# Designed miniproteins, single chains, continued (3): the designs that were tried, part 24

Each design is a single chain, and the fold is of that chain. pLDDT is the mean over its residues in the fold that is shown.

## One batch from the design tools (miniprotein)

Design m8808
Fold by ESMFold2-Fast:
Structure m8808 (fold): chain A 65 residues (1-65)
Amino acid sequence: MLEKVRKAAKELGLSEEEIDAAVASIEDALEAGATIEQIKKAVEEALETASETQKKIGEAVLKGL
């Protein structure tokens, strides 16, 4: 599933460092016991105050999950 997030992020023009950071954050959340639904909700809430780059990361996560 994280490969879909990486592909979506590359299509949106994110750097490999930004993609790796986003994927690592998702993996950390899943290891901490968060569900995919909880991660999606957290991303949607974060998008309200996000920078343009963070919005692209959030869109890639929502599209990939």
Scores: mean pLDDT 78

Design m8809
Fold by ESMFold2-Fast:
Structure m8809 (fold): chain A 90 residues (1-90)
Amino acid sequence: GPSRQEILDRIYRSIDYLTYYDPSTIGLTEEERFQFLKNSFQTLLDHPDVPVRGIDDLTRDTILNNPELQQAILNSQSIEELKQAIEKLL
């Protein structure tokens, strides 16, 4: 399967896309960007069979198969806290 580094790189790419590159983030504050990121992952958890733009298949499968990672994503209050939690859980 993919290495830990490959999984981390894909998850970080999804975080960066949802925070800074998705057209829905144009004109948002940093706080609103983080909320959009959280809402995008919540949509993934609520509708696992529906594709979410910016979340690739490896990132989706990693999150859906790891309940501790799901909890960390939803409970984190900043991108830095989220990234630290992801590194500890992977």
Scores: mean pLDDT 87

Design m8810
Fold by ESMFold2-Fast:
Structure m8810 (fold): chain A 59 residues (1-59)
Amino acid sequence: SLAAEYRERLRRAGAEIRREIERLKKEKPGDYKSLEELQKRKGDEVLRMQLEFHRRYDA
């Protein structure tokens, strides 16, 4: 179903964000500002996806 596919996509996005953060920590240890900005930007994108999905299915 579309809902199940969307949830799986969200979970994959979360896993990808975690991997990206961990890679950045290894490449630039101590650069917490870059890490925080990356996490915030990715979180905002995921939130927008959730809001759009909610609008489409919350009729």
Scores: mean pLDDT 75

Design m8811
Fold by ESMFold2-Fast:
Structure m8811 (fold): chain A 89 residues (1-89)
Amino acid sequence: SKVEEVVKKLEELLKEKKEETIKRIKEAKSQDEKRQVLIDGLGEMLIELGKLAREEIEKYNLSDEEQSEIEKRAAELITETFEELYKEV
């Protein structure tokens, strides 16, 4: 389904950004720098996910029900990713 295709793209983007953020957190030299990297990474993930979701919804003219399913699954993925990232700081 188009919903599954969009969710897969969101999962792939989150995985990439999570791995990049973890690497930067580990390379940071102070606790304050680690916290800043986390904050910046979380912000970037939200912006890029919102952009990707909006573009895919508009491109495929998805229904309100399909948009709601994507939003629900994106929220679940974001929550899981953020919980994993907070453990790295």
Scores: mean pLDDT 86

Design m8812
Fold by ESMFold2-Fast:
Structure m8812 (fold): chain A 118 residues (1-118)
Amino acid sequence: FKIPPLEEILADPDGFLKRIEDALKNGADPLEIANQLSTQAGVIQLRRAVKKEFSEREVLTEIGLLLQASKAYLLAGRPDEAQTALNAAEQLVKDYNIELDEKLQKELEELKEKLESK
């Protein structure tokens, strides 16, 4: 599985995240996917820090990438890395006062529940 350039992800974040879900269902390596998603989230964070530029769309995309990374880390049997990704997503919601849509809110709550039991 090859992750596209960040500009492609930002153009259609929902479509990209759906491709990640489909790749995981089709037997892609969850650890490889999780590491790549975490790397892209880090690129968005670095871009924001260096440019001092705020984009709600980029922050929402970073949150989506971190939630999918957390889910993929859990599938890979890496709960500590999954918790780290989830904590990073929750911190972004708090720091930027982001209103999550129903899908992202549900994913975040489901991941919190799974990580408390693992």
Scores: mean pLDDT 81

Design m8813
Fold by ESMFold2-Fast:
Structure m8813 (fold): chain A 100 residues (1-100)
Amino acid sequence: SREEVEKRIEEVLEEVKARIAARFDAATAAQVNALLDEVYAYILENLEKLSPDELMVAGAKLFRELLETLPLSEEDREAAERLFLQFLIRVKEIIEEALK
């Protein structure tokens, strides 16, 4: 069901947010996690409107554009992008599994 898919995506969101909190200082983690929340909201709004591949492309583009607004070091930006990519891959797996 949609509720089960949303719950599984939320569980992955919380796992990734915890990893971000462990990787970055408190201020940076709060900023990056706020962007992750924004992309999560976008995914939920478009969950039934876009294919899994379209959601991943759009979600990745949105996160990259939002991440560019933050005054991050190159190292922190690359770490945030890597953790976010892990989130998107897990979201795609959840959606594709639900379509079977």
Scores: mean pLDDT 86

Design m8814
Fold by ESMFold2-Fast:
Formats: structure tokens, C-alpha cells, sequence
Structure m8814 (fold): chain A 62 residues (1-62)
């Protein structure tokens, strides 16, 4: 489904961001561009679950 594709793309995007830059920089970008709190950004980077990554990707895609 479209939701499953978005979740997979979101996970890949979050992992790509974490792999291409430092966690500090990725956290700052997730807070500024994704509208996430510091705690939510830490959760996405420490535990990049499909659901959390999907939400981050949905905000970045908008």
C-alpha cells in the first residue's frame, strides 16, 4: 500500500541522513525542518523504527 511504501521510504531517508552526517546535525535538522522535539529527534536517530521514520519523512516530503 501507499502507507507501507511511505514507511519504507521514511526509514531509508532517516537512515541515510544519519549515515551521511553527525547525529548532532541530523537531530538539529529534524527539529528545524521536521518540527520534532529534541526528545522525538533523539528517538528517531537512536531507534529508527519504520513508524517514527515514516512520520519524519511525511513531514519532510510536505
Amino acid sequence: SAIERADKAGTAAALGVAGLMSDETAKALLQRNGGLSAEQADAVLAEPTAQAAGQAAARLAL
Scores: mean pLDDT 56

Design m8815
Fold by ESMFold2-Fast:
Structure m8815 (fold): chain A 101 residues (1-101)
Amino acid sequence: MEAAEAAARRVAEARRRLEEVERRLKEVEEKFEENKEKLSPEQAKEAEEEIENARRLVEAARDALEAAKDTPEASAATALEAVEAAEEQIKKAEEIIKKGL
């Protein structure tokens, strides 16, 4: 009972953090498109690669959460790891864009 409640709480946390990361990813994608012509070719490439990595990690987190019906604890853990990795990739993209402006 307690383990199931803990797993459900982690799934809820992962879903909430994923929603926040998806919003932040959209914002950094919009900033990149608005500013890519002002960035050096190297900075634009680096920012695009970090954004693409973040997109893949967001998709991995969604896939993990879809499996939560069968393996809630493992699915929540996998989703949280993917979300945290996506947050770092988004942060790197944001820093590259700011540095290039």
Scores: mean pLDDT 84

Design m8816
Fold by ESMFold2-Fast:
Structure m8816 (fold): chain A 83 residues (1-83)
Amino acid sequence: MPTQEQLEEMKKKLEEEIKQLEKMGFKIEGVEWTEDEAIVTFELNGVKFTVRLSITPVTEEKRKLGAELTAKNEALLSPLISD
Protein backbone atom coordinates (compact mmCIF):
# COMPACT_ATOMS: atom_id res chain seq x y z
CA MET A 1 0.00 0.00 0.00
CA PRO A 2 1.31 3.47 -0.82
CA THR A 3 2.06 5.68 2.18
CA GLN A 4 1.38 9.41 2.23
CA GLU A 5 5.15 9.95 2.14
CA GLN A 6 5.59 7.84 -1.00
CA LEU A 7 2.70 9.59 -2.75
CA GLU A 8 4.14 12.98 -1.80
CA GLU A 9 7.56 12.03 -3.19
CA MET A 10 5.99 10.85 -6.46
CA LYS A 11 3.92 14.02 -6.60
CA LYS A 12 6.95 16.25 -5.98
CA LYS A 13 8.94 14.58 -8.75
CA LEU A 14 6.08 15.04 -11.19
CA GLU A 15 5.58 18.64 -10.04
CA GLU A 16 9.25 19.35 -10.77
CA GLU A 17 8.80 18.14 -14.35
CA ILE A 18 5.57 20.13 -14.64
CA LYS A 19 7.44 23.25 -13.49
CA GLN A 20 9.99 22.66 -16.25
CA LEU A 21 7.19 22.46 -18.82
CA GLU A 22 5.66 25.64 -17.39
CA LYS A 23 9.01 27.40 -17.84
CA MET A 24 8.89 26.30 -21.50
CA GLY A 25 5.56 28.11 -22.00
CA PHE A 26 2.95 25.52 -21.06
CA LYS A 27 0.24 26.63 -18.66
CA ILE A 28 -0.73 24.03 -16.08
CA GLU A 29 -4.52 24.05 -15.91
CA GLY A 30 -4.81 21.25 -13.40
CA VAL A 31 -3.18 18.27 -11.77
CA GLU A 32 -5.39 15.49 -10.45
CA TRP A 33 -3.95 12.67 -8.40
CA THR A 34 -5.72 9.33 -8.16
CA GLU A 35 -4.51 6.10 -6.57
CA ASP A 36 -3.25 4.73 -9.89
CA GLU A 37 -2.83 7.78 -12.11
CA ALA A 38 -1.65 11.35 -12.25
CA ILE A 39 -3.81 13.36 -14.67
CA VAL A 40 -2.21 16.58 -15.86
CA THR A 41 -4.00 19.13 -18.03
CA PHE A 42 -1.89 21.67 -19.90
CA GLU A 43 -2.86 24.63 -22.04
CA LEU A 44 -0.74 26.02 -24.86
CA ASN A 45 -2.02 28.74 -27.22
CA GLY A 46 -5.59 28.03 -26.12
CA VAL A 47 -5.31 24.28 -26.79
CA LYS A 48 -5.72 21.91 -23.85
CA PHE A 49 -3.78 18.65 -23.59
CA THR A 50 -4.44 15.93 -21.03
CA VAL A 51 -1.70 13.48 -20.08
CA ARG A 52 -2.27 10.41 -17.92
CA LEU A 53 0.70 8.94 -16.08
CA SER A 54 0.34 5.54 -14.44
CA ILE A 55 1.60 5.41 -10.86
CA THR A 56 2.98 2.05 -9.83
CA PRO A 57 4.61 2.51 -6.44
CA VAL A 58 7.19 -0.09 -5.54
CA THR A 59 5.92 -2.31 -2.75
CA GLU A 60 8.10 -2.84 0.31
CA GLU A 61 8.60 -6.48 -0.73
CA LYS A 62 9.72 -5.50 -4.24
CA ARG A 63 11.99 -2.81 -2.79
CA LYS A 64 13.59 -5.28 -0.37
CA LEU A 65 13.97 -7.87 -3.12
CA GLY A 66 15.51 -5.26 -5.41
CA ALA A 67 18.00 -4.25 -2.72
CA GLU A 68 18.91 -7.90 -2.13
CA LEU A 69 19.34 -8.56 -5.85
CA THR A 70 21.47 -5.42 -6.15
CA ALA A 71 23.68 -6.57 -3.27
CA LYS A 72 24.18 -9.96 -4.94
CA ASN A 73 24.93 -8.30 -8.26
CA GLU A 74 27.44 -5.93 -6.62
CA ALA A 75 29.22 -8.90 -5.04
CA LEU A 76 29.43 -10.52 -8.48
CA LEU A 77 30.80 -7.32 -10.04
CA SER A 78 33.36 -6.68 -7.27
CA PRO A 79 35.82 -9.63 -7.47
CA LEU A 80 38.72 -7.51 -6.17
CA ILE A 81 36.82 -6.77 -2.95
CA SER A 82 35.89 -10.45 -2.60
CA ASP A 83 39.53 -11.44 -2.99
Scores: mean pLDDT 60

Design m8817
Fold by ESMFold2-Fast:
Structure m8817 (fold): chain A 80 residues (1-80)
Amino acid sequence: MAEEVKERVRALIEAGATPEQVVASAANFLIDAVDAGASREELYKMIEAAAEALREAGFDPETVEAMKKALETVVDWALA
């Protein structure tokens, strides 16, 4: 599951997706995972996988951190 997120994010970056498009895609994947019964632990591993793919693609640390916070907010809201 985390590996699938990483591959999805890599594919989007290779296709020229913006950081905002990557966040939107990752958020949709996380919401689907919540609906499928994924644990908080699994969801946070998915967020880390997405962040790692962005770092590997050369995105700056501030952009990666902002995207992580956005995804963490989505997960925390969905699990409330």
Scores: mean pLDDT 80

Design m8818
Fold by ESMFold2-Fast:
Structure m8818 (fold): chain A 96 residues (1-96)
Amino acid sequence: MYNELSRVLDRVVRGELKTLEELEEAKEFLERYIERLKEELERLREELRELEADPETEKKEINEVVSRIVALELEIAEAEYGLDLVEEKIEELKKK
């Protein structure tokens, strides 16, 4: 309910994804989601470098960007954890 990531992760954790097709779809979603978050994180880190290089930048502006970076790093970690779970379930279903 919070967002699409939380919804996908909740379904994975509850074992609601039972077919290989559903797991592959969840994997593709999480891979694309992580890629977008990493691109945004790189942009914010660049913005932080520019703000820190300007002596006129107020501490509040730096703190706002740092808070956004920390939030994205946590969201990436959650999405990567979900991807690991999905990949493990795919391997179990493929039964080598």
Scores: mean pLDDT 81

Design m8819
Fold by ESMFold2-Fast:
Structure m8819 (fold): chain A 87 residues (1-87)
Amino acid sequence: MMQRIVDLSVDLARAVAAGDDARADALRAELVDLILASPDPERALQSAVDMLEYQAARLEEQGRHDEAARIRALRRQIVDDVRRRLA
């Protein structure tokens, strides 16, 4: 479970950085569903958040500030979506 969440978070960050909106949307939906299906959704969400932030930081180090900002915006949307569905 947790490794799949990490792998999906990496793939999602790459799709966002590449501007592949269709792939990013599909990966985001799969990631949210896996987080909600997790035995510990809060821990799963935190793992996804940490990986997305790590990927955004790496893009900033590469001078890719716009792509990093898009990943951080998406991270906030995922947190809001998961939190709303868990309430």
Scores: mean pLDDT 87

Design m8820
Fold by ESMFold2-Fast:
Structure m8820 (fold): chain A 82 residues (1-82)
Amino acid sequence: MKKATITATTPDGKTFKVTLTENEDGSITAEVESDDPEDAEELKRLAEGIAKQTKSVEEAAKRIADYLKSRYPGAKVEIKIE
């Protein structure tokens, strides 16, 4: 089982966490946590869309990280792959 966690912290102190889990059937599940429920809903829809289009947790994580960097300029974005 492969897992990736993307964490983003904005300059104004908002935090985002996206957890991608590769299931035994090869599907990817995306879970989103945020201090702001509206931002979390938008990010969850994006992450779920990316997860359905990619076959790799690493590729999905990179695409989500790139989105967070462009959507929130100056945010610190980290990817952890396990």
Scores: mean pLDDT 80

Design m8821
Fold by ESMFold2-Fast:
Formats: sequence, structure tokens, C-alpha cells
Structure m8821 (fold): chain A 88 residues (1-88)
Amino acid sequence: GSAADRAWARRSYEGTKKNLEEYLKLFEEIRKQDPALAEKLERSARVAAEVTGDYELGLAMTAKGYKIVLDQKEAEERARRLAEELAA
């Protein structure tokens, strides 16, 4: 990867270091409900880690990927609730 990719992954690692356990717990819940999506995210993160040669950065990218999926699902649920409230 590029130097910019490594810098992003490093910032991601520093930002997720304390929350890594929470992201992994959230990932286990996603994995239980949607294992195909979980596998895709893991493969992308591992490929990036192989290219950069940095396992810790790969873990940070994986944790961030899991959070992105969770944030997307939360946004969809929030939009659904707002639509229901407006219809009431």
C-alpha cells in the first residue's frame, strides 16, 4: 500500500486500540447474523495487511470495517424509526 494508506491505518489503530474489544464483540454479533459479509471484510483487511506487512494495522482496518457495517445498519434502523414516527 501507499504511505497514505499506512498513515490512515496507523491513525485507525491508535483510535481503535482502546475500543478493539468492543469492535470484536460487535463483529461476532454481525458474523452470527451475516457471516458472508463478515468474511468479505476480513479478506479485505488481511490482503491489506499482507501488502503493508503490518499485522497490527491489519487488525485496526478490520475493526474499522466492522464498525462501518454496524454504523450502516444503525443508520438504516434510525431512518426506519424516523419514517414510522412521521407516519404516526
Scores: mean pLDDT 66

Design m8822
Fold by ESMFold2-Fast:
Structure m8822 (fold): chain A 94 residues (1-94)
Amino acid sequence: SQEELAEKLLEGFRKAVEEYEKTESDKKVLAEQILTLAGMAAQEALEHLSPEVARKLLEEIEKIVREKMEELNDEEYRKRAEELFKKYREKIEK
């Protein structure tokens, strides 16, 4: 089902972030990896999920990414996260 796929994508995103947090000590490299993972998950959602389910998944991923970028205390990465989610929201709403 679409909801099951969305749950698996969210779980996969969370697990990948946890693994990078365990192995990457460079905060900027970690931020880049988290943004890359978020973009990949957002693209999968755009391609395979209905707009409603994709939007809900994107909102959950955005919450996680925003929290991680705030912990890293880097304004540049916070802005990049905002632009990433704005871009995918606009694509999903079309």
Scores: mean pLDDT 84

Design m8823
Fold by ESMFold2-Fast:
Structure m8823 (fold): chain A 62 residues (1-62)
Amino acid sequence: GAKETATTEHEVRREGGTVTHTATVTIESDEKGTTITTYTAVTPASEARGPVERKIEKIAKK
């Protein structure tokens, strides 16, 4: 199988500091199909609570 990963970072200035938004996309392909997983995180987001946003999309080969 083939695996490809890409990470994108975007910095936003706010009063009191800089916040970084990070999105990581992983694409995995094998004989059964393709799986795309996206993770989104914000750092530093000490005021933010909860899990990192995660989205999984599965595309069957047929």
Scores: mean pLDDT 62

Design m8824
Fold by ESMFold2-Fast:
Structure m8824 (fold): chain A 99 residues (1-99)
Amino acid sequence: MEVTVAVEITGTGLPDGRYRVRIYKDGKLLLEGEGYARDGVVTAVGRAAAEDLPKVGERVTVEVYDEAGRLVARAEGVVTEVERLNEDAAHIRIEATPL
């Protein structure tokens, strides 16, 4: 089952703009989403398998790409919030530290 995930990532230090985000856990791609950075927060929306949704306290690798497809940030993230809104939607917050 796939879930639409809105992810909020803090700590990347990215300027305001459009970005693509990839989130990995243990080398597995969990989510690829498109979004924006504004006021130090990256917000992206993508799809993930429900069983692959991370849990609060878990560590993930965050990769952020610009509109040209260039990797502009790579960070280790800690999942701070996971909210399952319904069967088809979830919200996740991640606090990132740049690598």
Scores: mean pLDDT 85

Design m8825
Fold by ESMFold2-Fast:
Structure m8825 (fold): chain A 79 residues (1-79)
Amino acid sequence: MEKEEKAEKLIRAAEIMIEDVNQLLSLYPQIQDRAERIKEILREAIELAKDPSKLEEAEKLLNEAIQEVRELGEEILQA
């Protein structure tokens, strides 16, 4: 029950981040390589979250993607 709620929230958060990254990419085409890397991590997190036994792995990937998004923001500000 608790794992199912965590999985649903994680999947939703990852989907929102993919949309945000796609929107940034449409405005800043120069970030394409970084954006593709972040989206790959987020898609893997979504797939892992569908399996309750892999939820901790999904959380680790989501945290990795959050860190990458922060770095992407810094890159855009420096461009």
Scores: mean pLDDT 82

Design m8826
Fold by ESMFold2-Fast:
Structure m8826 (fold): chain A 71 residues (1-71)
Amino acid sequence: MPITSREELDAAVHEFFAALGARDYAAAARVLRELRDSPFPGAAAMTEPLLAFARREVPEEEYERIVALLE
């Protein structure tokens, strides 16, 4: 779902954390791609802090899966 509003941005951030908690790294990567490709101001800027959070909280192997899915 494209992120085109502040409410959708907030929902995407919550979906990202829920996906990490569920170990659904494909969903987490999809949310990051939606943020990166979003025309909404500030959405792409959220990808760096969310990736930094994942790198700290998720095992390295799983973090590598998320990064690979962003390509």
Scores: mean pLDDT 80

Design m8827
Fold by ESMFold2-Fast:
Structure m8827 (fold): chain A 55 residues (1-55)
Amino acid sequence: AYSDEQIRAWARYVVDEVRAATTRPRLSLREAARRMAEAMGLDVERFVAAAEAVP
C-alpha cells in the first residue's frame, strides 16, 4: 500500500506528463491516471480523483 503523500506525488507526475504532451495527445488525464494506477497497483478511483484535484 502507498501513503497519501506518495499517491499525491504520482498524481502530480501524471498531470505534469499529460500537460507536457505535444500536439499528439494519446490519452486523457483520466485514462493516463487510470493506466498508471493499474500498473502501480493503486486504487484506480482514488488515484484518478487525486490527479483531477491537481490545479
Scores: mean pLDDT 74

Design m8828
Fold by ESMFold2-Fast:
Structure m8828 (fold): chain A 62 residues (1-62)
Amino acid sequence: SVEELAKNGAEFVKAVRPNGSREELLAVLESYVRPELEKAVEDGKLTEEEAREILRLTEELL
């Protein structure tokens, strides 16, 4: 689900920067998570709407 993918993304970001500030966590999101979601849209695995919602929810969980 979109919610499970967002939760997994947030856990990944926090694992990369366990004691990161919000700014540092958002930088990890932009560098590692956003490109993977964009690739999934290009590959037809996600819609643009689903990718945007996953990214939004992931950011809220940081």
Scores: mean pLDDT 86

Design m8829
Fold by ESMFold2-Fast:
Structure m8829 (fold): chain A 87 residues (1-87)
Amino acid sequence: KIEELELEARRLELLALLYEQAVRALKEGTPESLELAEEIKKVLIAVDKSLDPNASREELLETLERKREEYEERAERLRREAEELRR
């Protein structure tokens, strides 16, 4: 159903935003931003168990950036699918 596709797209968009926020906080590198990144990481691990809690900062940055792109692309596909079904 269109509503289900739109809700899933929104969920993925929100997840992508969380990944983007974590990447930004890690790159900023202040004590406050690193604490924020750790809190966001806890939320992401709870939602996406594929994240390695023992990964290095560099490995974590690569994983978070890749997942952000993946979720953004998946959200766009669902948005397009919902629009096609609306026709």
Scores: mean pLDDT 78

Design m8830
Fold by ESMFold2-Fast:
Structure m8830 (fold): chain A 74 residues (1-74)
Amino acid sequence: SVREVQAEVAALLDATRDPEAAARHLVALIRERGLSDEEVEQLAVWGYLYAAERLGEAAGLRLARTFAELVRAE
């Protein structure tokens, strides 16, 4: 579920403070779980907001950029 993916990615981001690592893990979970386009959009917005709130705007943008690059590479 989206909520389970959010919990796992949040835990990784909080532990590592690495928004690019969090983005890579988020995309890996999306692929593994076969999430819908709507769920992918929800997770993209959530990932940016969560990282921006926890680590600042620059970190949020880094997560969003890495996420977009990886999703488009499919």
Scores: mean pLDDT 87

Design m8831
Fold by ESMFold2-Fast:
Structure m8831 (fold): chain A 100 residues (1-100)
Amino acid sequence: MKKKIEEALKKLEELLKQGKVDEAIELVRKVYEELVKKGDYKSALDFLVKAADLAYKYGMLEVVRTTLELAKELLKITEDPLRAIGAILHIIGLELDLEL
């Protein structure tokens, strides 16, 4: 799983560099859904934070918003709500910085 997440993040960065917002959103949703389906909520949360950081680096507000939406969904099902809340607050900070 960890190698698959690293490969997904590399592919995400290439899509972000090319301005392929819709494809980046689809990749984020797909990877998130695969991790959640396997019950790997910790890896799903870690992936969303890293994806949000990459999207922020490339100024991709819509991709940051997608990671925030998915992190809020994960909060409802996770066994570690405090870590999910921390991740949500981090991503909100990134979104607000890009909106200003």
Scores: mean pLDDT 86

Design m8832
Fold by ESMFold2-Fast:
Structure m8832 (fold): chain A 82 residues (1-82)
Amino acid sequence: SRGEVLRRMAVLAARIMGNSILARLLGDDETARRVHELGQRLDEVERRLRAGQISVEEARRELDRLEREVDEIEQRIRERMA
């Protein structure tokens, strides 16, 4: 549903923000850059959905991809903090 997609976007944006802060605090410029690029991709999905240029189903598929990439980054950050 549209509501589910919007909630997933909000959660993903919060995760991206948190990981961006952690990467900067760790001095990990490479991870910080990758997180920034994911944030830009999420912003593009939000813009295109708001403009009616993509369907809710297309947005859902793009969120599935972004969530996998954020999961990989979160694992890397956890390994560095532990």
Scores: mean pLDDT 88

Design m8833
Fold by ESMFold2-Fast:
Formats: structure tokens, C-alpha cells, sequence
Structure m8833 (fold): chain A 55 residues (1-55)
């Protein structure tokens, strides 16, 4: 479900682990059609920002 997916992405963001964040980004792209466009763009931006912050 979309809710379970969003919760998974939030857990990945909380982890601060680069590998987990990269997996979350890939899963987000593969499940793009499951989410409203605004939610997809928001989650993508958050994952990309977290990855950038990790260096």
C-alpha cells in the first residue's frame, strides 16, 4: 500500500544509512505509479537531500 511504502521511506530517512537510502530511492522510482506525483516528488527530494548531506 502507499501508506506502507511512505512509512518505509521515512524509516530509511531516519536510518541515515547510504545503502538503505539508495534502495529506498530505487524502490520509490519503481513504485512511482503507486503514489500521487506530489508525494513522489517530496519523498524523492528528501532522499536526495539526505544522500547529499551524507557526502
Amino acid sequence: SAEAFVKGVEAALASGDRTILLVALKELEENKDLLPEAVYEELKARIEAALAALG
Scores: mean pLDDT 82

Design m8834
Fold by ESMFold2-Fast:
Structure m8834 (fold): chain A 72 residues (1-72)
Amino acid sequence: MKTFEEILEEAKEQVEKAKPGDIITLRLPKDMTPEERRRLYAEVARILQEKKAELEKQGKPFFYGLTTEIEE
């Protein structure tokens, strides 16, 4: 199974490759606790918000979606 850190690293790669309007999907292990899911979502949302803020400082609009899916 993928670890918390591996899922976070994959999400960071998605964020780096993301274009305006893209949806970042967090694929969470079925056995992940609600607390771990909350922490992972919060961390990825923070990274996306930082990217948005940086691009907006440059006058470039950036919007994104963030969603979660539970994998078996």
Scores: mean pLDDT 76

Design m8835
Fold by ESMFold2-Fast:
Structure m8835 (fold): chain A 122 residues (1-122)
Amino acid sequence: DELKKKIAEYEELTKSEDPEVRARAYFALGNLYYSLKDYDSAIEAYEKAIELDPSYYLAWFNLGQVYYDKAQGVDGVKSEDPIKDLEKAIEAYEKAIELDPEFEEAKINLKKVKEELEELKK
């Protein structure tokens, strides 16, 4: 299984003596879990990347995307707390913009999430 092999390879890289290599490995694991719609594992991996490198604005951005998608639900299973998930997406996008003020995609996504949260509260 190619996917299991890639996960194992990145899990091995999370043991690196180089914190930059570890942060990138966790980011890559987050991306793999996100592609599988395993949002909880993706969140955990991105949070570990951010713990190792708090300036990793792409990890903050992807964390926001995962929380947004988690709020939408998967395969007919609704989010347990979509308001909380959307609020977490907002926090993550705001951090990405704070770290990179020219990050236009994060600004667009932040506006979208804020509009969706307001609609959900009606």
Scores: mean pLDDT 88

Design m8836
Fold by ESMFold2-Fast:
Structure m8836 (fold): chain A 87 residues (1-87)
Amino acid sequence: VPPVVTLLVEVPASWSVDEATERIAAEIDRALAAHPDATLYVVLVSDKSRADVEAIAARLAERPGVEVVSVSTLSDGRHVVVLRVTP
């Protein structure tokens, strides 16, 4: 069974879409370097607008092996994005 690694990333509203995308991409690259055979799940939690979190998810999904699994909105207004990254 291939290993599974989960990253939980809080994305503060103060980060720009560009800054958030670059920071998350760096964490993905770090995790893949440490666990090259792992399937990585990235859970983003943010109080940014849904449009901003969808923009971040779309930019990350341009990377090879990155797929958007789900985008949901919590009752408190925060958004959750789940990405799957395959090696």
Scores: mean pLDDT 85

Design m8837
Fold by ESMFold2-Fast:
Structure m8837 (fold): chain A 67 residues (1-67)
Amino acid sequence: SARSQKIGDAFGLINSAKTEKSMREGAQEAATRLSREELEMLLDINKATAPESVRKKTVPILEEMLK
C-alpha cells in the first residue's frame, strides 16, 4: 500500500543514515510526509526490527518527533 511504502522509505532513510544529524534530518522529513499514526508505526517497526546499535539512536529521535 502507499502507506506501507511511505513508512518503508522512511525506515530505510533513517536506518541507513551514518550520522545522528542525518538520522534527525530523515526523521524530520518523515514527519512532514507521515501522519502521527504512520510515524507511530515507524517507531514501533524500529523498536521491533532495527539492530540494537541503530535503535538506541533512532528511537529517541522518533519519540522526540512524536511529542
Scores: mean pLDDT 74

Design m8838
Fold by ESMFold2-Fast:
Structure m8838 (fold): chain A 118 residues (1-118)
Amino acid sequence: FREKLEEMRRLNEQLLELLEKAKKAVKNKDYDKAMKYLEKAIELNERLTGLIEEMLKEGLAPEEMRLMLEINDGLLKLLEKAKEALKNKDYDKAMFYLDSAIGLNQRLTLELDTLLAS
């Protein structure tokens, strides 16, 4: 259980780094780099979802896992909206969705840190 939480925490930290890199790329008008960072962020988010679903199937912390799954689903939707905004050259919306995604990622970090402290 703890080892899986620590893996989720590491993946979530890597996800935050990718989101911050995507945000910097948008600010620097490196839109192709921003798109690549977003694709990698979506892949990491899907891996996190897989770990949460595995823990739910094992009956581990079901209330907390359901909450984290909800946060991660919301994060995925924001990342997909950021991709669409970049594709449509709506860079202000892309930045807004990236900032919102960072906020959800930080909320997931707090949930993971709370469980790890238990």
Scores: mean pLDDT 87

Design m8839
Fold by ESMFold2-Fast:
Order: structure tokens, then C-alpha cells, then sequence
Structure m8839 (fold): chain A 115 residues (1-115)
């Protein structure tokens, strides 16, 4: 399905970012992770119509998540993604965009656990 393809493409970018980070290639890790955020996270987050306060909290957790991925800090990356998932679940109404975003985040969380 189109949804399964989007999830697999998102997972692949995060896998590539983590592999680059593991090898100490922080520039490539940053590039791959920025592509993931811009293509798969930000467009879906924007559709959720969250309050400004919640957007700021998600932005802070995304920045922490980004740094953790680039630094190959799996513990901090897992904490940050769990906080993002919780903020989305608690502060947005049920929608197809929310369901897709949560599926992408859970799939990415499993990638981080396996690396």
C-alpha cells in the first residue's frame, strides 16, 4: 500500500542516518535525518493542528532526538521519540494523519532498538 511504502521509506532514511552516525559520519547522518524529518514528520505534524505550546514541546523533543541520532546516543533517541509519541497521542484528535504519523514513529523506534 502507499502507507506501507511511506513507512518503509521513512525507516530506510533513519537506518541510513544511524549507520552514518555509527561510522562517525555526522554530516551524512544529519543530512539523512533532516530528509526524514522534512519529508515524513513535519508535514504530518502540521496537519494535526496542535496548539503553539504543544508545537514548541514537540520541536524541543525533535531537536533532542536529532542530536541523539547524529551522536549515536540510542538511549536519548528512544526517550525523545517516546516523548514525541506521547505529546502527539495526548494533544491531537483521532485522524488518518495522526495514525500514519504514530505508525512512522513506532517503526522508527523499532529501527533504533535494533541498531
Amino acid sequence: SAEEKLIEEAKKLVEEALEAAKKGNKEEAKKKFEEFVDKYLLPLIQKLKLSEDVYEKIADELQKFFKAVVDYDKETALESIDNIIKLIEENSEKSEDKELLLKILEAVKEVIKEK
Scores: mean pLDDT 89

Design m8840
Fold by ESMFold2-Fast:
Structure m8840 (fold): chain A 95 residues (1-95)
Amino acid sequence: DYVLTDEEASLSVIDLLNYRVKKAKEEKDVKTLVLIAVEMLQLGYTQQSMDVMLEAARLAGVPQEKIDQLRQRYENGENPNSILLEMSNLINEKL
């Protein structure tokens, strides 16, 4: 029964991801925050994914102007996958 198994896995994964986000923020682990944001997006937690990626960008030292531009584009309905990819590239340029 794929439906029940997927539901149980999704619940377990989101609890673990939320815990890992808190830990990574405390450790200032930008790379782990990016990985968690990608995992959240793949699971359909689009808003949570975006919030984590914006935080990773700030922590990495991406200029606030660029972060605000990407946030605005997301709020205007641009594809979250495209925004996440651009944000990830900006973060990698700072690391």
Scores: mean pLDDT 78

Design m8841
Fold by ESMFold2-Fast:
Structure m8841 (fold): chain A 113 residues (1-113)
Amino acid sequence: SLEETKKKIIEIIEKGTKEIIELIKEALKDKPELAEKYIEKINKILEETKEKLLKAKTPEELKKVVQEYADKVMELLAEIKEENPDIPDEVIKKMFEIVLNTVNESIKLIDEL
């Protein structure tokens, strides 16, 4: 059902967001105030995404919300890299992989509706 799929997508997005937050904390462990600023931004993206997922009425609307989540998180990750060039490329790449896996898993569930 659409409602069951919404719940599963929310869980997938929450899990992916938490994994990215832990990588941000580790990458910026020596700059905790800066880490907190980025964590606040990603949590705002998460909360707005959850609200939009709950309001979605069609599979197409769910896909649009999931893609908007990906776009916003990827923009934040690009900002983090630009502002912190000393963060290893492998760490940034890992965060991008988490976003892509989160989106792909969510879209797969929607396509099964």
Scores: mean pLDDT 91

